# Designed miniproteins, single chains, part 18

Each design is a single chain, and the fold is of that chain. pLDDT is the mean over its residues in the fold that is shown.

## One batch from the design tools (miniprotein)

Design m632
Fold by ESMFold2-Fast:
Structure m632 (fold): chain A 73 residues (1-73)
Amino acid sequence: SKKEKVLEEIDKLFNDPSLTLEERIARAIEVIRQAKLTPEEAKEVYDYLLKRLKENLTPEQFEAFAEAIRAAL
């Protein structure tokens, strides 16, 4: 499905050592935007992205990035 492909692309971005965290987030947002997901699929992908960030960031850093992602989507 489109959702599964978007999740795979997000995983590839977060496993790419040549990208900064900011670049990974920006490219993930672009992939989500271009995929033309349903609202339900977009929510699942958004929740997955937030989960990946929450596991690797401080609460303050997480809130800043989560807000930027919400504003971009």
Scores: mean pLDDT 76

Design m633
Fold by ESMFold2-Fast:
Structure m633 (fold): chain A 59 residues (1-59)
Amino acid sequence: MEEVIKEAEKLVEEAKKAAEAGDIEKARELAVKAFLLLVDNGVDLEEAYKLLKRALEAI
């Protein structure tokens, strides 16, 4: 579980960097991938949604 959250956080940071570089398509892909990774591994939907919101704020 902890490793999954850490990997999702890494994807969110990559999404933010992609958005800052102007690569909105990649940023969206990474944000969605992070959210699905959390949901598929049984992380609380509310917590997964908070992470998705943080990623989308960069887009």
Scores: mean pLDDT 78

Design m634
Fold by ESMFold2-Fast:
Structure m634 (fold): chain A 93 residues (1-93)
Amino acid sequence: GGNELAEKAIKLAEEAVKLAKEALKLAREGGDPEKARELIREAEEKLGLAGIHLAVAKLVGADPELLEKARKLLEEARKLIREAEALLRERYG
């Protein structure tokens, strides 16, 4: 049902946050920029799928608290990805 889709969105968004944090760490510490870019791509793929699950969950009437949790995680992942991309551009063009 809707709650199951919202929970899948949360799990995917949490995975996206984890990948984005790892990418940001590599960008900040001057690690491998190609590995950081790979992690950003993986985070974006999970974020896209999480967004689809969240949209469907909302349409079928999932618990508002689960929807809000997923939304906040999606916003966190997007912010981390943007920060990592900005640092990679400044350091590596």
Scores: mean pLDDT 90

Design m635
Fold by ESMFold2-Fast:
Structure m635 (fold): chain A 57 residues (1-57)
Amino acid sequence: ITLNNLGNVYKSLGRNDEAVEAYKEGLKIYNAPDVPSSELPEKVRILERNGYAAALS
């Protein structure tokens, strides 16, 4: 899935902080056109880890 779609899912679940973080990462990937779609899931997993770490901070 795309980070934008992930952000929409989080928003629908009421996880606004995670949605915002997904949208921000989506914007960063938008500026890196060499990143293939197949690598987006890896970015999503990194984002999930970062979101979890941020929640613990």
Scores: mean pLDDT 58

Design m636
Fold by ESMFold2-Fast:
Structure m636 (fold): chain A 57 residues (1-57)
Amino acid sequence: SIEVLVKVADYELSERGYTLEDVREMYEAGYSVEEIAEKLGLSERQVRDVLAILRAA
């Protein structure tokens, strides 16, 4: 499920010292999905999935 994918992204971010909130903050600061993926070590799909869930919350 999308919840499982977000949980995986959270673990990957934690290994690099980041959180799901950092994804939102970068997006609100004007970074693209591609730039966020590159910076945080996620796939573009993981960034889009995280943003979709954060927008719904």
Scores: mean pLDDT 78

Design m638
Fold by ESMFold2-Fast:
Structure m638 (fold): chain A 64 residues (1-64)
Amino acid sequence: SDSRKEIVEFFREKGMYEAARKVENAKTLIEVQKIVTEAMKKLDKEDQQRVQDLLSKLIKEELG
């Protein structure tokens, strides 16, 4: 999905290559949520909000 690609690219831009790899290889939405939640601990408040918005967009696209 486009939103998943945006999350992967966001983490790559931040130099968080392991988080990007995990999101790209995740099989379920729950796995993506867990990866994003853990990775957010290393981000500032602005970047936490940005990735939360991307995750919310992904959830809406996948679940309708």
Scores: mean pLDDT 85

Design m639
Fold by ESMFold2-Fast:
Structure m639 (fold): chain A 85 residues (1-85)
Amino acid sequence: SAEEEARAAREAARYWEQGGEALLAQTSSDADKALQVADMLEDAARQARQAAAQSSPLTGRELLRMADILERRAAEARATAAALS
């Protein structure tokens, strides 16, 4: 149902917000680790965009919003790596 799909998308977004924050915390002193985190976040964003294409419009919008957040966090991780290099 649309309600279950929307709930799943919000749970996924919350999971990735928590996971992304923990991963970013690991990058504060290590450029190689920051690049690894950036790659993982970019991969997660690609997966969210692929899932959005197969989802209802409501779930698709939430997944695309999640992908945008993940891509921004990946950019932050890359900026951290550049600053540490």
Scores: mean pLDDT 74

Design m640
Fold by ESMFold2-Fast:
Structure m640 (fold): chain A 73 residues (1-73)
Amino acid sequence: LTEEQQAEAELALVEIYLAIAKLDLKRGNKESAIETAKKALEMAKQIREKYPSLKEEVDRLIKEAENIIKEAE
């Protein structure tokens, strides 16, 4: 994979984890929602370190993950 393709794949994976966390939250599975959102948050932070040009997009995903955690707790 090129660096651009790798970055795109990593962002897509974070979005998938956030979608799973939102679904768990909607179903009342708070513990699973928190765990999955925390995984997405850590992945997003790693992407921000690797790809500074993606800060704006990654910061948006970080905020989504933090909101899920706050709502579930």
Scores: mean pLDDT 84

Design m641
Fold by ESMFold2-Fast:
Structure m641 (fold): chain A 102 residues (1-102)
Amino acid sequence: SKLLEDFEKLYEEVKPKFSPETQELLDRIYEVVKEIEAEREKNPDIPPEEFRNRLLAKISEVVTEYFARHPDLPEEDRKLLVEFLSKLTQLIDDYADEEAAK
């Protein structure tokens, strides 16, 4: 999957920049991306917009749960997370747009 390959490149690039605790969140986001992508491969007729919305909703859920468990998250990690999530959201949006154009 192009999305999974592009995500893995981003993930490998940014993961070492985070604290070990925040790396656990990145690992969980990676599991979510793999899970939703596997669901799409089993159901290839899922509309690109629905795929995008499901993936972003699940990522949002995981991130919200993480912040609830780590209210004292370092500012540096928080900044890196915002940048990572912005890049990830753009990658997902670009992928959904490309699939919708087919």
Scores: mean pLDDT 81

Design m642
Fold by ESMFold2-Fast:
Structure m642 (fold): chain A 114 residues (1-114)
Amino acid sequence: AEEARRAAEYAEKAAEYAEKAAKAETGKEAAEYAEEAAEYAGEAANEAARAPGPEARRAAMAAGVAALAAAVAAALAKRHGDSKEGTEAAQEAGKAAAEAAEKAAEEAREAAEA
């Protein structure tokens, strides 16, 4: 229960930073925010994995997806630097990471109530 609550808090932080990456004006800013989102999503997955039950397993899987999405956003931003194409690709990936992290937070809240 407490681990699932911590997972929700970390997933909410991951969503916040992924949204910042999606709105970043430069590839450097997108990479920095996406790296923070990946770290928070990873912590959410670790906490959810320590909680019992099928709801906690769903939360851990969702947080793992969010961590991977954020890592992809960071890699795209780093690979292309501040090119227009690279920045747009990183923003799109950041949006996907934010959606994944929001889902992870919902799953973790459900696990905390179970």
Scores: mean pLDDT 84

Design m643
Fold by ESMFold2-Fast:
Structure m643 (fold): chain A 94 residues (1-94)
Amino acid sequence: SANVEQAVALIEKHLDAASARRAKSLIEIALRSSPEGRLVALATLVSMMLEQGVPEEVVREVVDLLLSEIEDPAERERARRVVDQLIAQARAAA
């Protein structure tokens, strides 16, 4: 998918090689997972990016690209809410 390729390119630009490798593994896991497994993988990826100091705008762009692969609008909306909570938590901790 062009959207997954763009997400990977942003990840490789903003994370170190080891973190980027883990992030790519999380994306691969998400693509093969149940909705619950996808949410856990996405939350783990977002938390890792925020912990590494990736700008919020870049995190949101990566999330939007990955959510475009999810067919169910309700699953996308739930994932966006979880991401918004993680970003708010990271902002409060800074």
Scores: mean pLDDT 85

Design m644
Fold by ESMFold2-Fast:
Structure m644 (fold): chain A 61 residues (1-61)
Amino acid sequence: MKREKAEELYELGRKAFAEGDYQGAVKYYSKALEIYLELDDMDGVKRVSAELAKALRKLGV
């Protein structure tokens, strides 16, 4: 289901970030964000957007 996939991608992003794989974290968070936007899940969007912003800052963006 779409929400389960978004949650899976979010957890993969968190794992990548914890391992220092910021490029991987951005990839997973971006995919999770797309799904939460499709679901109109504002809490999911806010949560993923915050983590995505942190990962992007680690990459110097």
Scores: mean pLDDT 83

Design m645
Fold by ESMFold2-Fast:
Structure m645 (fold): chain A 92 residues (1-92)
Amino acid sequence: MEEEIERIAEELREGLVAAGVPEEVAERLAETLRRDLLEALADPELARFLAERAPEAAATWQARLEALGLPEAGREVRAALERAGELARRHV
């Protein structure tokens, strides 16, 4: 579980850097996601909410980043949130 969370965060960091996001910003966003996922998946009720809501959150964040002129970053954030939701679904 922790290894899967670390993989999701690292893939987000690498994808954001490849999409042109500064490395320091990409690392900060990936670490924020990692911490939030560790906290959410430690609580069965929060894990269930993450599993149910992740697809909607992923679509919303992709649209927001595309509107800011960052479509590749939007795809990377969407993919990370979808993977987070799938991981949460396996724990509920």
Scores: mean pLDDT 82

Design m646
Fold by ESMFold2-Fast:
Structure m646 (fold): chain A 78 residues (1-78)
Amino acid sequence: AVEEAIELAKKGIELAEKGKVEEANELLAKALELVRDDPEGARKLAELGEELAEKKSGYGSGAARALAVGAENAVESL
């Protein structure tokens, strides 16, 4: 589940870089859904989002930051 969430998150951020923001947001939402009851998985998604937000630009950076915030909020809810 965590590995699948990470794969979906990476794919979502890649789609955002290509300007496919709608599809990117759908994949990022699915990734967060997969770790809703997994605090370690949510933490890994938050770390991934923070790392990629620094490395990417434009829509990719924005999508990665959104993932980090969403995952951090999920961790705080657990």
Scores: mean pLDDT 79

Design m647
Fold by ESMFold2-Fast:
Structure m647 (fold): chain A 61 residues (1-61)
Amino acid sequence: SLDEIERRIRELTRRIHELVDELEEANRAGDSERVRELVEEIRRLGLEFLRLQREAEALRA
């Protein structure tokens, strides 16, 4: 349902924000390995976010 997808989008947005905060900390610390890991995770979740947004749009139409 649309409500379930919107709930999932909210959860995913929260997780992405947490990872972005961690990425900022890792960059300040000069932790190149951690930066690489966080960038890949953020990219993966960002693609899932876009997929869910498209599904929500389709259900509203």
Scores: mean pLDDT 86

Design m648
Fold by ESMFold2-Fast:
Structure m648 (fold): chain A 66 residues (1-66)
Amino acid sequence: SVTVLLPDGSAVTTGEVSLEDGKLAAEAAGANAAALGKPTGVGVNSRGVAGVGVLIGDTTIAVTAK
């Protein structure tokens, strides 16, 4: 499992995605997410805040476009 920290300060736990699936998800959310690191997951919370998890060092963070 991967914990994705969303830009609203919430976190969601999601399954790991393949690099290719993660790239497609990053492109859907915004190309900048794919440029920042290896996509590792996609998170969405109950409020509809979504992000692509990218691995920065040993931490997965979400970046998102509306």
Scores: mean pLDDT 53

Design m649
Fold by ESMFold2-Fast:
Structure m649 (fold): chain A 62 residues (1-62)
Amino acid sequence: MKEGTELFHKGAVLLKQGRYEEAVELFKKAIELGNTLALPYLAEAYRKLGRDEEAEKIREQI
């Protein structure tokens, strides 16, 4: 299935639009579906939200 890739693309669009909370949720779902390419984007979204601890934990998985 391509759901992980589609969620990743939607998350990236939301991240670019400054909709960081929604981007986080889509990147998490993409990763749960096996799209680990979303990991650095999830870390960036957390950083944009000021959730530096969560961003660092995700960065350690890359």
Scores: mean pLDDT 81

Design m650
Fold by ESMFold2-Fast:
Structure m650 (fold): chain A 56 residues (1-56)
Amino acid sequence: SLLDLLRSLLEELERKELLNRAKMYEKAAEYFDKTDSELGEKYRKKAEEYRKLYES
């Protein structure tokens, strides 16, 4: 049905947003790894959380 199609599209958009968030935090972690290892670690953990949500 049209409603099922719209729900599938919404779910796909939500998944893409989670993946984009994960990639953003991965880049931030790489950027800070050598200058602020504690901040790099925090961003890496956030990236892992978003990737786990994406895969769930």
Scores: mean pLDDT 84

Design m651
Fold by ESMFold2-Fast:
Structure m651 (fold): chain A 73 residues (1-73)
Amino acid sequence: DEEAEKYVKEALENLQKGHDALMAGDKETAIEYFKKAIEYAQKAIELSTDPKIRERAEMLKKAAENLLKEVEA
C-alpha cells in the first residue's frame, strides 16, 4: 500500500494547506486545496487494500468535504 499511503499523505498536506489559507482569509486558495485533498483521499481509498489506510483516507475525504461545504456556503 505504498502508493495509497502516498496519496493519504498528499490529502493530509492539501487539507492542512487549505485550512491555513482559510484562516488567512484566502477563500479561493482554500477551496482549491480542499478539492485537491478530496481528490487525493479518493485515490487513496481506491488503491488501499489495508482497512486502516482506507479508514484514514475516508476520514480525510469527509473532513475536506465538510470544510469545502462550509467555505462554499
Scores: mean pLDDT 86

Design m652
Fold by ESMFold2-Fast:
Structure m652 (fold): chain A 73 residues (1-73)
Amino acid sequence: LEEEAKKAIEELLKLGDEVTTNEQKMRLVGLILEVVAALEAVRFGDITPEQARKALEDAVKEAKRIVEEEKAS
């Protein structure tokens, strides 16, 4: 899970380089924080590793949507 989260954060950082506005950059930072929060939630037993993996996947998908939204503007 830690390795999967690391890869998700790396992808989110790359996607962050594709956005130009401070608002969109802050949205990407929020998604990185969601990945970190999911990791911590697994460590504290609040969610399962499977739920955390879903959160990681959803964060990356949302980041790609944000990039596409900005490119469409």
Scores: mean pLDDT 78

Design m653
Fold by ESMFold2-Fast:
Structure m653 (fold): chain A 57 residues (1-57)
Amino acid sequence: ALKSLTPEQAAELARLLVEDPNISPKELAEKLGISQSTASKAIKELRKLREQARKLK
């Protein structure tokens, strides 16, 4: 769980990453109204989960 994000912010983060997989932490932070450091950490964690899921297939 991304403890730094509300469930609503986490859902919007996932939606934005589906629309633009290369979205920058700065753009994501501006769209969600969160800090750039929080956005960067969240993106990094989601990319790790995606890499792990890819290895399981």
Scores: mean pLDDT 71

Design m654
Fold by ESMFold2-Fast:
Structure m654 (fold): chain A 58 residues (1-58)
Amino acid sequence: GKKEVIKEILEKLAELGYELAKKLLEAVKADDQAAVAEVLREGGSDDDSIKDALAQLS
């Protein structure tokens, strides 16, 4: 599913040293929607994009 593909991409980016990808991967693995939203906001995402991303990861 989409969540599994996103986790695989984030895992590869985290292995390459991207700190935001590592933070996002841990938030997704924990099913912590608040943490996912905060990491996406830290990365420059707007509220509408964050809402859409949370819907895809739930």
Scores: mean pLDDT 77

Design m656
Fold by ESMFold2-Fast:
Parts: structure tokens; sequence; C-alpha cells
Structure m656 (fold): chain A 80 residues (1-80)
């Protein structure tokens, strides 16, 4: 459940960063990115303390979400 909560934080922040209206300030974007990074680090720490396939999969998924978000943000900036 803890890893599920961390993944939800990452997904939720990703969705906020992709809001269609773009009402986010640069400071808000930085905060959301930092929260995603901290959540990924927390999953990594959990994996070090209790190595399991489920935690490895969660960490990989979290990194994929972050990477996808970064790609979409970069594409959006180039198209705006």
Amino acid sequence: SEVEELLKIIEENYEKLLTPSGELTPEEEKKLKKEMEESIKKIEELLKENPSEKLKEALEKAKEIKEEYERLLEERRRNS
C-alpha cells in the first residue's frame, strides 16, 4: 500500500503538470517535479530496505512516468 500511495503521488503530480489550461506557475511546476523525484527516491529507499520484485516494478514504473512527463513537457514547450 505504501508503494501504491507513492505511485499515486507521482501519477497525480504528472496529471497536474499536464493540465490543459496551463494555469500552473513556474514555482508550482518545480514543486510538483520535486515531489515526483522525492517519491521515486522513497520507492528506491524501500527497495534497498526490503528488496522485492513488486518494489522493483514500482520503481521502474515510477521512472517511466517521470521520463514520459519530461518528454511531454519538452514537446509542449517546443510547440507553444
Scores: mean pLDDT 75

Design m657
Fold by ESMFold2-Fast:
Structure m657 (fold): chain A 59 residues (1-59)
Amino acid sequence: SGSKKRALERIELASQMNLALLAGDWEKARELAKKLGLSDEWVERMKAALEALKEKEKK
């Protein structure tokens, strides 16, 4: 898109969604993902990836 305002709004929504995913707030993550045009399936894949990363972490 050619709109800087629209790009910033999307970046802010993506940031909020990532924070919700990291916090384990799956309901809020799905709500924000929907606003970004992402599917619930995408959120489930991100959830699985984050759980896998937690398992690989030392702590």
Scores: mean pLDDT 77

Design m658
Fold by ESMFold2-Fast:
Parts: structure tokens; sequence; C-alpha cells
Structure m658 (fold): chain A 75 residues (1-75)
């Protein structure tokens, strides 16, 4: 379920549907266990990219910072 939402978010991002990418990335994050650092980092990364494309730079930067933190923690 969480991975399916992440895959949908990535497809929306590739299609230029940034609002759709945000919705699916948020759903992926909601369905992802706290222990799955890699999946959480990926969802946060997609969210950050989509927000940046929409001009929401401050919000995008916040999610990017969290994604990088989780990616480092995941090894």
Amino acid sequence: KAREYLEAAIEKLRAGDYEGAIRYAKKALEETPESDLRLRASALGVLAIALERLGKEEEARRYLKEALRLDKQAR
C-alpha cells in the first residue's frame, strides 16, 4: 500500500502533476511505518520536489532536510 502510493506519486511527478504527486506522497508517508526510513525518505523527497516545482520553496526545503536526515540514518 505505502509503496503503491509512492509509485503513484513518482508517476504524477514525471507527468508534471505536482499537486497529484503531493497527495500521493503524503498518502505514502501516512501508510509507511516509522521504522521504514528508506520509504519515508523517498516519499519526503518526492514531496519536496513537487512543492519546489509549485514555488513552495520553504516547505520544500523543510521536507528535503528531513528526507536527507532519514536517508543518512538508513545507511
Scores: mean pLDDT 83

Design m659
Fold by ESMFold2-Fast:
Structure m659 (fold): chain A 72 residues (1-72)
Amino acid sequence: TEKAKQLGDALATSLSSTPGVKSAEAEVKGNEINVKVEAEDEKAGEHAKKTAKVVDNAAKKDGITVNVEVKI
């Protein structure tokens, strides 16, 4: 959906701008957003996971699911 694309792009941009995050990419497949994050350390990785979980909880109202994979 267009909402999933917009949300994925916004989430990738936000996470890429987060201190301790080296890169963040979002792949959108229908109503599913798969976010891949490369973090400097486990603390930054946990922050990224928490951010994605908050967005996932909010997006479920629109039938959108957010999955996050973190690499350190």
Scores: mean pLDDT 79

Design m661
Fold by ESMFold2-Fast:
Structure m661 (fold): chain A 92 residues (1-92)
Amino acid sequence: SEKEKLLKQAEDLEKEAEKYRNEAEKLRQEAGKLWEDAKARAAASTPAEAEKILGEASARVHDLQTRADQLLSKAAELEEKAKKLRKEAEEL
């Protein structure tokens, strides 16, 4: 039925959104670990070297967080499309 087709399309979009959310979570966990590792290395370094370590780590963390945010935006877009398809199915 047309209703089953719309629901299947919504399900596929929801699964793709979940994959993006899972990837974003991994990137955020990687960023957290990278920052924690950088703090430990900085604590064992001279003040000048510590500043460099934390500065470089901050830039990498920012890149990972930016990539995670982009994936979450894509997931939200797919979830909104799925919601519209589910609403269309309810009208049938």
Scores: mean pLDDT 91

Design m662
Fold by ESMFold2-Fast:
Structure m662 (fold): chain A 75 residues (1-75)
Amino acid sequence: SALEAAKEMVERSVESVVENALAGLKKSTDPEEQKEIREGAENHMEVIREFGLSTGIDEATLKELYDKAKKKIES
């Protein structure tokens, strides 16, 4: 279904953002660069969240997914 396809797309997009952010953080020891990487990832995840909401994905499901992703990047 269209909704199931949208959920899979959102999940994969969030996973990609987290993986890219973690790869960048692993390569940098500069606190300012690390902050920029984290802020960029958070902004990208917000765009993905807005897309998810527009497709009819439940807000609680999106919040859980994005909160977990943010925790991985902020650790």
Scores: mean pLDDT 84

Design m663
Fold by ESMFold2-Fast:
Structure m663 (fold): chain A 84 residues (1-84)
Amino acid sequence: ELEKLLENLKKSAELARDIVAQLLRAMGDEVIRYLKEKGYPEEEIQRLRDLLERALAGDPQAANEVARVFDELIPPMFEEARKK
């Protein structure tokens, strides 16, 4: 029945969205902690916090900017973590 299939797909999408939101928050918190440890200006840290909240609220421009920031910062963070 199409209605039941659509309901199940919607529930799966909502669960996936909630998981992605939790992962984005956790990753954002780690990136912010890393930036603080590296002595980044509070203005830049606050900008990232604002972008994360806007992205979580469904702003596609903010989501694209967060993705770009993560693409730039996460690889060096993993390099430092890997080195004990």
Scores: mean pLDDT 73

Design m665
Fold by ESMFold2-Fast:
Structure m665 (fold): chain A 62 residues (1-62)
Amino acid sequence: SFLEVAEELLKDKSKSLEEILEELRKAGAPEEVLKKLESYGDDRLAREVYIGIERIKEALGL
């Protein structure tokens, strides 16, 4: 799942947002997800919360 890749990448504080978005694009992340992460700018907690919610929704089949 691209969401697993996203969770790991967001924990890597050595990577820039641009690097994270590029790796997620390679992992097949939808453009809507990439835009949402970019919209949070430097708010790393908001990005982690967003991906966490998306993983819960995926686990629940939503």
Scores: mean pLDDT 80

Design m666
Fold by ESMFold2-Fast:
Structure m666 (fold): chain A 57 residues (1-57)
Amino acid sequence: SAAREEAERAFREGERALAAGDLERAQKHYVQAVLLAPDDEALRARVEALGREAAAL
């Protein structure tokens, strides 16, 4: 679906931002990915795990 494709793109943008050290931008993209695919438990779990790691820094 288009929404899932957009969610995957948002997740990848989040990963790029995280690799660049931009934690705020990464979080924004990850939140967008979850909003676009709210029923994708695997994506949501991955985003939540990364959010916890970022918060622990």
Scores: mean pLDDT 76

Design m667
Fold by ESMFold2-Fast:
Structure m667 (fold): chain A 57 residues (1-57)
Amino acid sequence: KREEIEKKIEEAVKNAKALGVPLNVDLLAQELGVERSLAREIAEKIAKELGVEVIEW
């Protein structure tokens, strides 16, 4: 379950990087149906690695 969520978040971060836009983690958490805190933790880790800005509502 967590690995599937990480995979989807990684795809979202990669898409944000390709478009040159920041990743909204609150919107992503809502779309994936997961806890905002969990989505933020995973997204921040991946975004740091890929150089993508993470934003909240």
Scores: mean pLDDT 79

Design m668
Fold by ESMFold2-Fast:
Structure m668 (fold): chain A 63 residues (1-63)
Amino acid sequence: KEELLKAVEELAEKLPDKELAEKVIKAVRYAAETGESAAEAAEKFGVDPELVVKVVNEALEKL
């Protein structure tokens, strides 16, 4: 969903590693497009599932 993805992108920009930030954004976008969980998408892109879930939860708190 567009609003959630924008909030996730803002949070990911605060991550110290740009490559990690890009993977988190890709995982969330993939989950939104396919209906898979954020954790499952994170594993597909080689990102820590707990990190992706944390970023999504923080983004939802902003909405």
Scores: mean pLDDT 77

Design m669
Fold by ESMFold2-Fast:
Structure m669 (fold): chain A 60 residues (1-60)
Amino acid sequence: MEIIERAGRVMREARQLPPEVAQKVLDLATKALKAIGDGDLEKAREYVEQAERVIKEARS
């Protein structure tokens, strides 16, 4: 559940970013959601963490 909440948060935050950065974040979030659907929580966490890093770098 928490990983799904994190994925939703990064998707929402992506809307405030430049289009090319937003697209990268949304791609990673989509991959995370697919991994959750496949039961692969390790991959889902990795994709969410990558998206969070991209957002942090864009805002710093």
Scores: mean pLDDT 81

